# Designed miniproteins, single chains, continued (5): the designs that were tried, part 3

Each design is a single chain, and the fold is of that chain. pLDDT is the mean over its residues in the fold that is shown.

## One batch from the design tools (miniprotein)

Design m16071
Fold by ESMFold2-Fast:
Structure m16071 (fold): chain A 68 residues (1-68)
Amino acid sequence: ERAREVAKKAREFADKYPEYAIEFRSLADGIERALADPETGQAQGDALIAEVERLMKRALEDEKKRLE
């Protein structure tokens, strides 16, 4: 459930931050594939969620730097 929400947010960030669009879409696709695999997908999904959160932080920091 949280993984699906994070994948959706990653796609939204891809639209807002074109510089990171490929990375966000790749991570969202990875999370969706992990959701289809109940055996090993949960651990892989958690790692992908962490990468999305890391990339979101970088995109927001870059935006703040441009504003100031």
Scores: mean pLDDT 78

Design m16072
Fold by ESMFold2-Fast:
Structure m16072 (fold): chain A 92 residues (1-92)
Amino acid sequence: MKEKLVEEVTRKTRETLERLVAEHPDDLALAYRQAAAEAGELILQAKEDYYRYLTEVLGASEEEARKKAEELQRQMEKAVAEVLRPLVEEIA
């Protein structure tokens, strides 16, 4: 589950970024802000879905599920940052 969620968020963020850059070639800062916002929503949803999977399906404790969900969030945030980094460097 965790690996699939990281791959899915990474793929969707890349697709969203490519689309937004194509739609706003003269406003890369807008493309970045929108891509980052959409990625943040995907991360939040994936974290919630994973927490529920751990607690409701696997019977993990709330403490264990929270720690694992936080680790997943960090992995997704790192993957998203890597996808967005070339655009951030272009804007800066």
Scores: mean pLDDT 83

Design m16073
Fold by ESMFold2-Fast:
Structure m16073 (fold): chain A 98 residues (1-98)
Amino acid sequence: KSREEIYFEIAKLLSKELNLPKGILFAILETLGDDIFKLIEAKVDESVIEQALLSMGLPKEAAKELAREISEKLKNFVENNPEKVKKLKEEVEKIIAE
């Protein structure tokens, strides 16, 4: 699989669990590169999320506010769903290995 195909499969998986648009998750994964597991662990810097949103064509103020909301949503998900995070990491590892 291409790197782009891997990121799209991961974005689809995370979109269902996080209730976030797959396009936003794909843009974040492209921005993270090799650090993709930081997204699943909610260790992504808010500035990285902001850069991804800016790359999608969002205005600066909208990107900054949405990046904060996404960062908080990711942290809340990881804190409240440790078993789901573990399963998501296993599924992502399978996607990468294919």
Scores: mean pLDDT 82

Design m16074
Fold by ESMFold2-Fast:
Structure m16074 (fold): chain A 67 residues (1-67)
Amino acid sequence: GLELTEEEKAFLEKIRPQLEEILGVEIANVEEVVGKLLTHPKAKEALEKFPELKNVLPPTQVKMLEV
């Protein structure tokens, strides 16, 4: 799993129902958000709606999702 800050975890918990709706998948915990975003075809849509998600992703993976 990725190490998330408490602020990042709070933000992800707040938006988790909306992320589940966008991605069409269940997110059991906020640490799974990064894994779901890296592998899901709608990951770019989620990032466009919540730009702060880029702060949670590794820099190399952010570049791939923004291209």
Scores: mean pLDDT 69

Design m16075
Fold by ESMFold2-Fast:
Parts: C-alpha cells; structure tokens; sequence
Structure m16075 (fold): chain A 93 residues (1-93)
C-alpha cells in the first residue's frame, strides 16, 4: 500500500539523519528499526510502482552502508537482501 511505502521512506530519512548527526549506536538503532519496518511491510513494498521500488532500493543501499560502517553485519545483510528484492521485482501489472 502507498501508505506503507511513505512510512518506510520517512523512517529511512530519519536513519540517514541519525547517521549524519547522531552517535554510531543511534545510527545502528535507527537502521534496525527501518529494516524491521520494511520487513513488516515487505509485500506492500514489493508491490509498489517501479519508481517507488527504485527509491526504496536507493534508501536501503544507504541504510546497508550505515549498518556496515557501525559494524552491524546482520542489519547490513537484511538491507542488502531488501535492495536485491526491490530491484528484482519487475511485475508492474
């Protein structure tokens, strides 16, 4: 649903801000939260428009980079898997 896509985008933006202005622990916490939120709405995100899926993939690439920088390999892997799934989902009709 569009509402789930918008909610995940907002939390991803909060994660990027936490990585820029917060501590490594805060960035790790926010990265975990946005990944978990995305997994709760996974079907809705994969059913989004191609443009929305591309935007989400771009956000989660940045989240994966943040997770890697703060040493959270589990969060990094989950974010990378989400990016792969979002880019692989090509059914638009």
Amino acid sequence: MKEAVEQVKKEAEDTLKAAETGTPSQARFEASRVVNLALQHRDELLAATPEERRELADYFEKVAEIAKKVGSTGIQKRAEDLVAELRAAVDAA
Scores: mean pLDDT 80

Design m16076
Fold by ESMFold2-Fast:
Structure m16076 (fold): chain A 70 residues (1-70)
Amino acid sequence: SVYEAIRELVNKGIEAIKKYKDDPEKQNKIAKVISEALTRAREALAAGNYDEALRVVQEGLKKIDEIEKE
């Protein structure tokens, strides 16, 4: 569900803060991706657009994975 995907995104954010305490650039990049994805997902959910909300969260998760591989 969209809510499960949002929870996964939030959990990845918390994990990233813990993992990258000594890498503020990477930590800040991940935090920004999460913040933007959550904002866009909330807007989509408010509009009743669950498909768009899910897509935005999935895109955020992919971006976090890409940043972690840098």
Scores: mean pLDDT 84

Design m16077
Fold by ESMFold2-Fast:
Structure m16077 (fold): chain A 68 residues (1-68)
Amino acid sequence: ASEGEITTLMAGIHDSTGAQLSREQAAAIVERLREAPTAETLIAEVARLAGGRLSREQAEAILRGLGL
């Protein structure tokens, strides 16, 4: 994952849920999204790694920010 992708994901998750991702967690989520670039994938990974809860609309906005 690029520095920009990591920063975008970390900011988007924090702004949407208050959850704080580590850079390692954010990088892992970005790599998972390359395999499956869906709102469902992002929602599941954020819940699993950080306990954050994303709406579908929030997840779709973050994916657009990542260019996915």
Scores: mean pLDDT 84

Design m16078
Fold by ESMFold2-Fast:
Structure m16078 (fold): chain A 71 residues (1-71)
Amino acid sequence: KEEEKELEELLEALLEDLSEKAKKNKEGTKESLKEAMPELSDKEIEEILNRNISEETKKKLLKILEKQRKE
């Protein structure tokens, strides 16, 4: 699916951007991510910022991005 590939590309870009921001200001990046995606738990945000993301967290992120894209 074309949309599935675009969501995966958006996810990779988001993870890369967040990882770079977290290296400079982890607390500020964590707060910004919580505000942008309040569905994420603190544990899931830590996984994202550390680029040690679980399959469950990845799927949850893809669903959030899909919802935001539709809205």
Scores: mean pLDDT 76

Design m16079
Fold by ESMFold2-Fast:
Formats: sequence, structure tokens, C-alpha cells
Structure m16079 (fold): chain A 94 residues (1-94)
Amino acid sequence: MEEILKEFEEKLKKMLESAKKMLDDLFASNPSMSREAADAIIAYIRRELEEFLEELIKKNPELSEEAIKKMKELVERVVEELRRYADERLAEAE
């Protein structure tokens, strides 16, 4: 149980770092399209994390509803952090 949560948290951390790099590369190369493209990247990352969570739940039927809720909250935190990061990067471009 605890190892599953730790593995999930590490996956989220790596995905967040990868997504931030994608946003940085986007803002450097396509400033006029950055908001719409940033939204697309964030939506893509959300789908990837939700699919990973669904597969993890299927493989680990012993996961409690409380653990699943916590994992869903962690996904939302990553999405919120990416939104904040994108907004800050867009503000710097002004």
C-alpha cells in the first residue's frame, strides 16, 4: 500500500517536471500561441495521470477508497501547479 502511493508520487513528480519543461519550450518557441497550447499540454498531462491512476487501481484492488481519493487529490494538485506555472510564465512574457 505505502509503496504504491510512493511510486505514484514519484510518477507525479517526474510528470510535473516533464510538463514544466514542455511549457518552457513552448513559451520560448510559440509566444503568440502559448495560452492555447499550454492548455492543451496541461489537458494531456491530466489525461496521462488519470489513465495511470485507473490502471494502478485495476492492478491493486486492495487500494482503499481513502487511498484512491488521496491519489486523485495529488493529480489535481499537479494540474493546479501546472496552471499556476503557466500563468506565471505568461505574465513574465508581458
Scores: mean pLDDT 79

Design m16080
Fold by ESMFold2-Fast:
Structure m16080 (fold): chain A 81 residues (1-81)
Amino acid sequence: MKGREAAKEAIEAAEKGKGEEAVRKALEAADAVEAEGGLGSEMGGGVARTAMAMGVASGKPAEGARLGGEAALRGAEGRAD
């Protein structure tokens, strides 16, 4: 649950234009997903960090944090499809 909530908060912060808070929450979500050790945890965390790095490199850290939050959320849910 921790990874899911942090991921949702990262997405909300990014949508509100709070890039610094969004990045912090996205990192927290990636760490929580990896710590939970669930199915897809490494992939979710890795994709989240990559999305954030790409966003920062493109000058859009808030968008990167939003994508990272979405990736972490998917990892936490462990292919809930």
Scores: mean pLDDT 70

Design m16081
Fold by ESMFold2-Fast:
Structure m16081 (fold): chain A 78 residues (1-78)
Amino acid sequence: SLMEELVREALEVARRVKEEVERRLLEEGVDEEEARERGFREGVEKAAEMVHKRLSEALGGEVPYEPVLESVEELARR
């Protein structure tokens, strides 16, 4: 289903972006806790942007962004 596909893709995007941002920040001398938090936040944001776009296209109209962001964050905090 579309929702199952979006959940899978959202979690993959969130994870990859988190790992990339975290690695970059650690190389820049940012502490491990801060790097993890910022990586997580940026990962969730990028995943939410992707999901929001895909849902809006699939439903033929603009979907509210905030509920999408909240849902992605909840899934990623697992």
Scores: mean pLDDT 82

Design m16082
Fold by ESMFold2-Fast:
Structure m16082 (fold): chain A 93 residues (1-93)
Amino acid sequence: MEEEEKKKEAEEKYEKNQELMEALDALAASDTPEAREALKRALMKYLGISEETAEEMLRAAEEGKPVEELAKTFTPDQIVATRLVRAALESSK
């Protein structure tokens, strides 16, 4: 895009964050393959990451990896998102 990066990032973050929150709410309500797939897509859009990285984050959340271990593999934004995924998974139980 030809736009200023600040303007583009603000617009993208708004849209992606809404999808991420909706996906987290769906997962918290019911841990289904469909909810996990929707969350994976939302994480990819929100963080600008690959499907492989999003899947690794979901697995790390499911395994309950500590922040210190997450910091070896993930960025701060990815660590926060992984912790939110873990909270949603725990809520679904």
Scores: mean pLDDT 74

Design m16083
Fold by ESMFold2-Fast:
Structure m16083 (fold): chain A 78 residues (1-78)
Amino acid sequence: DVEELKRAAREYFERQAELLRSIGDEAGAEAIRRLGEATLEALDLPSEEEALEAVERALRELEAELRAALAAYQAALA
């Protein structure tokens, strides 16, 4: 269900963005928000298989960027 995937993706990206915002990483929060928007757009693709693959890719990229943002934040604190 594409609608359910959109809801889950939106909630996930919103939670990650709020987490970054809570630690003062406004740039990271914006990057996560943009990834969420791109993921939601991908869910409008004509193929359900393409939409699922796009969501999986976006989630992996989100995790990598979140890890990088947290590492950069920790480095700035050192």
Scores: mean pLDDT 74

Design m16084
Fold by ESMFold2-Fast:
Structure m16084 (fold): chain A 91 residues (1-91)
Amino acid sequence: RPAAVDESELTPEQRAAAEELGRRAERALEELLREMRERGVPEEERQALLREFLARVTEIMLELAAGLPLEEARRRLEELLEEMRRRLEAL
């Protein structure tokens, strides 16, 4: 099987890992949005945090597609969520 570095499509394993990480990221996003609403975070600050969260999730997803282990990707997502919560508490 050709192991091309520039494959436009993920392997079945990579696709499954991306789907699992995607579901975890969606749950994390929902939790973060709920906490921001409950704390009454202003829209500008909320948008800034969401943009940073999504950008960093995208970076994790790209690294996962490039061969980062799923366990490491999950750890990074959990660390990101904790960082965002800490920043939210500082607002």
Scores: mean pLDDT 76

Design m16085
Fold by ESMFold2-Fast:
Structure m16085 (fold): chain A 98 residues (1-98)
Amino acid sequence: MELPYGMSSEEERLEAAKKLIEKEAETKGEKYKEAALHLIRAYLAAKAGEADRAIEEAEKAVELALEQEGIELDEEEREEIRERIRETVEALVAKAAA
């Protein structure tokens, strides 16, 4: 398939993700849309090298997703999720810098 010129692969993926989020929000509710939008912001912050902001946005996305599903985590499970978010953000920042 043809990609338009200029940063289009990244913009195209983000636009497709936004469309999927809006469609899923009709069935899964507003918190799903908010969680997914925070995840997009986390990805954009990581691509910009803003690791702290990417982590904060990813944590908000996870919290909203857990609330939407009615899942309650203990302190140990929350800390494990925070560590996995940090590892993922660090990998994305490193990939973007390479």
Scores: mean pLDDT 72

Design m16086
Fold by ESMFold2-Fast:
Structure m16086 (fold): chain A 68 residues (1-68)
Amino acid sequence: MKSEMEKYELALNALKSLPNPTAEQAQIATANIGYPLNREAAEKLVAFVKANPNASAEEFKAKVEELS
C-alpha cells in the first residue's frame, strides 16, 4: 500500500500536471487516493493549487483535511 503522504503527493502532482485543472479532475484525483471531495470542496482545492504552484504535499494534505 502507498503511504498517506505518497497518496497526497500523487494527487497534487496529477493536478499540477494539468495546465488548467477542473473541480471534476480534483474530485477524481482525491477519490483515487481514498479522499473523495464534494464539488465545492474540489473547487476550493483547485483554487488552492493554482494560488500555490509550489505547494508541498504536506500543505496539500492540510488543505484536503480542511475541506473534508
Scores: mean pLDDT 79

Design m16087
Fold by ESMFold2-Fast:
Structure m16087 (fold): chain A 68 residues (1-68)
Amino acid sequence: MREKVREEIRKGAEFVAENWPTKSVEEVEKLIKELYEKGELGEVGYGTAMGIVRLEVGIERAIERNKE
């Protein structure tokens, strides 16, 4: 069980790391949802990927707000 959870966490994190630099937030979130719907990401992988996206968006919003 633990090994499968760790694999799902890695899959979610790696997917975001590969796609985040070249895609919009909406495109990354859409791709994460599509992988989850296809069963290629489990709940843990989905939660990890979406959690990272939320963290990145929060950081970007904080930076932009400080510039304005």
Scores: mean pLDDT 76

Design m16088
Fold by ESMFold2-Fast:
Structure m16088 (fold): chain A 70 residues (1-70)
Amino acid sequence: SMSAREMGRVLFETGYLPAGGFRREKAPGFVPLTRETADLARARAELEGRSPALAPLSEEQRAAILTYLD
């Protein structure tokens, strides 16, 4: 089964854009997000602040992404 950190990685890389929150569609010029390419400080701020711009996330999903970003 998937660990919390692995779940966080999958959620972040496949659906989360730090500037726009989670997206449903591939943006023009899409580049997959990784820890190396994302604005991690902004991503953490949006997740910790529970931004309403993010797609609906459970507490488990939010915690998993934050665990991955650590």
Scores: mean pLDDT 59

Design m16089
Fold by ESMFold2-Fast:
Structure m16089 (fold): chain A 109 residues (1-109)
Amino acid sequence: MEEEIEEAVDILSSMTDIPREVLRQFARTLASRGITDKFEILAEFFKLAYDLTKEEDIEKLREIAKNSKSLEEFFDKVNEFIYEKELLPRSTEEVLARILAAIPPEFQV
């Protein structure tokens, strides 16, 4: 659990301009709600980053996380999904605001 959280934080910190301590709080919040796998943590971040609100899109992203065996496989499948759906990322500032204000209850549905 702790190792998976720190791995997810390291990956997200390398890919984003979001402060590491905020990413750690995000991952620990998810872990407190039962989301402890690093790929599932990454998937919940991408849900926020691309503002995925449709149940089918969220379900597909979570299936990718559950079925991915490597970081490369996870990113290949997520990038393909984003490309096929023509999804645009939110700004870093919007993602940061959402992490701080709105993430916790929605991840448990």
Scores: mean pLDDT 76

Design m16090
Fold by ESMFold2-Fast:
Structure m16090 (fold): chain A 91 residues (1-91)
Amino acid sequence: AERDRLLAEFEHLLQVYADQSIKLYKAPPEEQQQVRQQLADAVALARSTLDAAELRELLAQFRATVEAGLAQARERKDGEMVAMAEAILAA
């Protein structure tokens, strides 16, 4: 179903975001579990509250926000934030 595909895409984007954040901050295992739990909670909330149209809009807004952040990071010459934003957009 379209909704299941959009949920899978949202989960994948959040997973990439979490992995990049853990890498950037070199988080210890307990903090890694907390970040992954927050991601799981966000996916579960989206699954219970959002329909396919709302998920599509959420994904579009998320991508637009990351693209804007990428442009700002490039202007500020923040290589770590550029790498994170590019990895998220490639997902």
Scores: mean pLDDT 79

Design m16091
Fold by ESMFold2-Fast:
Structure m16091 (fold): chain A 81 residues (1-81)
Amino acid sequence: MLSKELEEKLREPIEELMEKYKKEMEEVKATSKPEEQRKKYEELLLEMDEELLKKLEELNTPEAKKVAEELKAQREKSLAA
């Protein structure tokens, strides 16, 4: 579970990431065919997860490390064939 301190430290980095990827998702929606949108959204979500992991690792706290490991596990589960 996220502590208040970790939530406050992540607020600005997460807002920047969400703004960036919302913008890119809207662009995909506007420029891509419906068949292509699904794959591109999945790719954007993976990129967002990668950047979030990087931000969590930069915080250098035990709690942030646990959250990063959980996120990595979820990504591996969805990508593993």
Scores: mean pLDDT 73

Design m16092
Fold by ESMFold2-Fast:
Structure m16092 (fold): chain A 98 residues (1-98)
Amino acid sequence: STVDGIRKAAADTRAELQAKVDRLIEVGKDFPEEAEREAARIQALVDEGVANYDKAAELYKQGKTDEASKYGGEASRLFDQANAEADRALKRFEERRK
């Protein structure tokens, strides 16, 4: 089901991003203020992505497939941005420890 697919994708992506945020705080322990700021920024992107996926699922239930696709696309874009920013922050903290 499209609705179940959207919900599962959002849940799986959120779990993956939460693991990256936890890792970021762990590897950034020597830079706690910066690690907390990066984690909060990534979390904000994740929260916005989840909200867009929830809206997409609601619209698909209503048969508004075109509108649902737009919100789903925005959610994917936000999750991709969150992943890229998490990976960049992790690399930066690892490089600073050498």
Scores: mean pLDDT 82

Design m16093
Fold by ESMFold2-Fast:
Parts: sequence; structure tokens; C-alpha cells
Structure m16093 (fold): chain A 61 residues (1-61)
Amino acid sequence: MGEEAQLEEVRKAVEDWKKEGASLETLVWLYEQLARVARGFGREDEAKRWEAERDKLKAQI
């Protein structure tokens, strides 16, 4: 009830930022925020997915 729609909007925003050439540091911060939001909704598996993407980007910095 709105939580999935909010997560979808945030995912779309991250994709748009990535397409517009956001820095690796900005993308790391965005994925960290996504993980926190997902965990706040009780979506632990989704939070872990975003943390994995964050860690992958950190390895490139």
C-alpha cells in the first residue's frame, strides 16, 4: 500500500541519475539510501541487494 510504489519511484530515480552520468560517489550514496529505505520497510533481501551494488561501486573508487 504505497511502499512498493515508493520503492519503484526511488529505483527509477537511481536509474535516471546513473543514465545522466552521476559520479560513482553519488551512486554509492544513492544505493546506501535505497538499502536504508528498503530495510525500513522490512525488505531485508532488497536492502542486501542494494548494499551489494553499493559495495561493487565502492570497489571501483
Scores: mean pLDDT 75

Design m16094
Fold by ESMFold2-Fast:
Structure m16094 (fold): chain A 95 residues (1-95)
Amino acid sequence: MKSPIELVEEFFEKVKKENLSGEEIVQRANELIDELKTLLKEMKEKDPIKAEVQADLFLSVFEYYLDKLVEEGRITPEQRDALLERVRKAVEEVK
């Protein structure tokens, strides 16, 4: 099973390699967040400390790359904020 940090790094590597539209990036990011929620629930059952650490690392990396995508004009600040709110809610469910 891939860790949350591996999932987010692979996602942004794919975004960098593929010529995705802003709407496609947002859709795929929402799918990634759904995968994160499932993975964090499974990790919390096995190792709650590792789940919390991985959730915090995921949020930090996700925010960093979303900020870069806004700076590059690939997504809007509003799209970034909506995605970040959704990840923060997923992380809170682990704590």
Scores: mean pLDDT 82

Design m16095
Fold by ESMFold2-Fast:
Structure m16095 (fold): chain A 99 residues (1-99)
Amino acid sequence: SELREEGLKLIGEAAKLIEEAKTSKDPEKLGKEALELIKKVIELAKKLAEEGDYDSALSLLGAAIRLAEQLKEVVPSLKEEAEKLIEEAKAAKEEIEAK
């Protein structure tokens, strides 16, 4: 699935940005870029679920939750935005698991 491959690439890019933020003079800039990638991962997961690929969707949502939790610790100024993405991803995960 191209959507799954795209999601995995975005996960890798977000993880790299979060690691770079740990030593950056501007961690918020890198953190905001990571937030946008995490948002895209959640949207791709929702599309995969609409196509019936629940295993890939759950995998991407789990990764998005882990990345947002890491971002919250590394860039505390983005805590509220990261928590919102965690709640969105958890809600989407629960909807898929209920099917």
Scores: mean pLDDT 89

Design m16096
Fold by ESMFold2-Fast:
Structure m16096 (fold): chain A 73 residues (1-73)
Amino acid sequence: MSAEDYLALAEEALRKAEEALRAGDRETAQKHLAVAQRYLLLSTKGIDKDPALRERWEALAARLEELERRLAE
């Protein structure tokens, strides 16, 4: 599986986590956040070879950090 595939999976998991938190389902949000964290970590290998993939990774990492902050409150 490529870095691009992992970034797509991370984005989908993050989207589901954000939707769950918006609905007030913190447990489901935490589960999807964990999945997004895993895929984002797996995508780190290879992103340095494509500036577009690196930019995408940084954007997803920022969204993930914001969601973690909201779940910690």
Scores: mean pLDDT 84

Design m16097
Fold by ESMFold2-Fast:
Structure m16097 (fold): chain A 72 residues (1-72)
Amino acid sequence: SAAEQEAKARIQEAIFNAKDLADLRARMAEVAAYAEELGNPALAALARQLSDAKSLAEAMDIAVRGLQALAK
């Protein structure tokens, strides 16, 4: 759906433009809530995994792999 594409775009924007892990976590909390409202638990789980990342580099790796998996 367009809403799911928007949520995925927000994940991508956050991992490239977040200034630090706290900023990333705040953005991912919003995406997780939005994904739950859409009834997409896999997308919500990805957003939560990203918020638990220990570095922006780890978050990038998680996002690339997770978004590729969700494309199917």
Scores: mean pLDDT 81

Design m16098
Fold by ESMFold2-Fast:
Formats: structure tokens, C-alpha cells, sequence
Structure m16098 (fold): chain A 72 residues (1-72)
């Protein structure tokens, strides 16, 4: 249902915010960051259409690169 998709999308957004807060609090390994980003990408794929999911994946990859740069 549309309500279920909205709930999954909200969960994906909450997980992304939690990841950003966690990385700012302490360094995380590349492997750990990759695992969490992949989990968020999978949530978006379940919640939105393919075009929006691809857009969200590109945004997540850019944020991942920025978070890794902050830890350097």
C-alpha cells in the first residue's frame, strides 16, 4: 500500500540520519559504512520507483564519499 511504502521510506530517511550522526560522533570503517548504505538503498528500492531509487542511490554514494573524507 501507499501507506506501507511511505513508512518504509521514512525508515530509510531515519536510518540515513542515524548513520550521519554516528559517523560524526566516531570514525567508522569503510566496510561498516558500506553495509549501512546498502541497507538504506534496499529500503528505498522497496519504497519508491526505480527512477527515484536510482536518484537516492546516487545521493547516498555522494554522502558516503563526504563522510569518508570527513574522517581523513
Amino acid sequence: SAADKARIQALAEQQLAALEAAVRAAPVSRSELDGVVEAIENLYQAAVDDEEAEKRRAELEARRAALLAEQA
Scores: mean pLDDT 77

Design m16099
Fold by ESMFold2-Fast:
Structure m16099 (fold): chain A 85 residues (1-85)
Amino acid sequence: SVEDKILKERQEKLEKEHKEEFKKAAEIAKKMPEEKKREIYESITTEPAKEVEELEKIPDEEERARKIAEVEEEAFLKLVEKVLA
């Protein structure tokens, strides 16, 4: 689908641009207590999840996919920043 293609391309770009930060965050997360991971995850994902739910109402597939991707990318970067802090 158009949505899947847009999301895949954006995800690949994000992973390429933030490869080192992603690897560092993943290593830190492995050593992090489950409770701390849950706290970080919930603090970052709660508001974006509500935004995504509203954006799913957009009838245009391409616009919907781009806007959802923007919200998810921002949330992902904030999650990485929280883990690295």
Scores: mean pLDDT 78

Design m16100
Fold by ESMFold2-Fast:
Structure m16100 (fold): chain A 58 residues (1-58)
Amino acid sequence: TPSVQELYDEVKKRMEERGLTTIDELHLLIGEMRARHPDTPISHVQQVTNRLLDELEK
């Protein structure tokens, strides 16, 4: 099972590579991450999502 940091790094890299900056685009990437890592605990998904949402808010 990937760590929160590994999942964060994966999603952030994909956001940066694709130039994605909106909340809707983040949710699509989180959905793709969950499809690649179906056994990821919901707590890890929430932590990654919250960190990236905080970054988009700024």
Scores: mean pLDDT 81

Design m16101
Fold by ESMFold2-Fast:
Structure m16101 (fold): chain A 56 residues (1-56)
Amino acid sequence: MLSEEEAEKDAEGAAKIITQLFGVDFEKAYEAALEAVKEGYTGIEAADKARKKLGL
């Protein structure tokens, strides 16, 4: 399990990927990505889960 600090950094990475690919607001992407990371997803899986949470 990631520490809170590691979870935040992983969520930031996932949010940047989503923002770059889909043009959504970083804050919205970060919120969805952080939720996905807290659910146990990491890296590309966290980005994909966050994208689905955003309806993309």
Scores: mean pLDDT 77

Design m16102
Fold by ESMFold2-Fast:
Structure m16102 (fold): chain A 64 residues (1-64)
Amino acid sequence: SMEEKLEKAIEEARRVARELVAQGRTPEDVLNEAIKIAEKYGLSTEEIDKVVEEALREYRALRA
């Protein structure tokens, strides 16, 4: 389902965000990787925005 694809994309994007934080990478790197992940899952522009937002939220939480 489309919902299942969105959920998988968010989970993968959060995982990648955690790895990028551990490597000392920037929010811009997280943004770029989250977009690539969402595009791989064939998500709409609105869904891509959600994947990016969740990945950046993970990044910010880990740097708190």
Scores: mean pLDDT 87

Design m16103
Fold by ESMFold2-Fast:
Structure m16103 (fold): chain A 107 residues (1-107)
Amino acid sequence: SVLVEALEEAIKLFKELAERTKDINPELSKQMELFAEAAEELLRRAKKAIENGDEVGLLTIQFLALSFLKQVIDFLRKAAEEHPELKDYFEEAIKKLEEIRSKITGK
C-alpha cells in the first residue's frame, strides 16, 4: 500500500529529525516525536482498514494523512524561519514530506 509506505517513511523522517535536533532545540525535537506518534496512529488505522477490507475507512485515513502532512509542512516552514540553526534540517524534511504527499496523491 502506497499509504502504508508513505506513513512509514514519514514516521522514520520524524524520528530521525527528533534525534538530529534534540541537542539544538529540545522543544522542537519533542514536537517531532509527537508528529511521529500521530503518524504511527494513522498507520495503525490504515493497516486495520486494509486488513478488514474497509475501503471507506482507508479513504478517510488517506485524507487525514494528507491533511496532517500539510499541517506538518506548514509548521516546519514557520519553524525554519524562526530557528535559523535548524533551517537546513527542516527544509530537507519539508522536501521529503512533499514527496511523500505526492506519492499518496498519485502525483
Scores: mean pLDDT 90

Design m16104
Fold by ESMFold2-Fast:
Structure m16104 (fold): chain A 109 residues (1-109)
Amino acid sequence: MPKITKPIEELDLEEMGIYLKLHNPKLYAVFPTLDEEQQQELLEGLKAYYIAMSFLTEAKERSLEEVEEALEKVERLIEFLESLGLHEEAEIVRKMLERVREALEERKA
């Protein structure tokens, strides 16, 4: 697969389309059917999901405040995916959210 070397948080709209095509074909198929506000909501949610995942996998050093802000956006992403009928994708994100919250609580102790 072509490897995107930029962090997802630095991707523009075109690069995000390529990312989704490679990593989530279902989201890629839905993305061009969304209006501009929905596309921005999905982009913001995916960037927040990346921040939370990078914290969980220790791929990048993140502040606890940055992760907490990202978790609120990830909760909105879950609701957005459910509204699109993407229930499997929403469940994957929900499980990640639970794991990030557990790791965040441990690191605050």
Scores: mean pLDDT 73

Design m16105
Fold by ESMFold2-Fast:
Structure m16105 (fold): chain A 96 residues (1-96)
Amino acid sequence: SAEDVAAKLAKELIELAKEFIKDPSLEKALELEITGGVLEIVAYFIEDEELREKLYELANLARKVLEYTKKGDLEKALEAAKKLIEKAKELLEKLE
């Protein structure tokens, strides 16, 4: 289901965000944005409005990690990555 794909991508975002926090780089920030972009495509196939909005929130947070990293604002990039992990975990709990 689209929900199963969303759960898999949310877990992937958590792991990528953890790797970014451990060793921040433009390449890792780009991996986060790419995965977030795929999640945004998956969100289009989700009929549950609340779930769809949560997926868009995750995609937007991944994009912010890239934007802040490009600007050299590592403090805000790390904050966005940490928030991404928290929001992705909340989503996974709701899917159980």
Scores: mean pLDDT 88

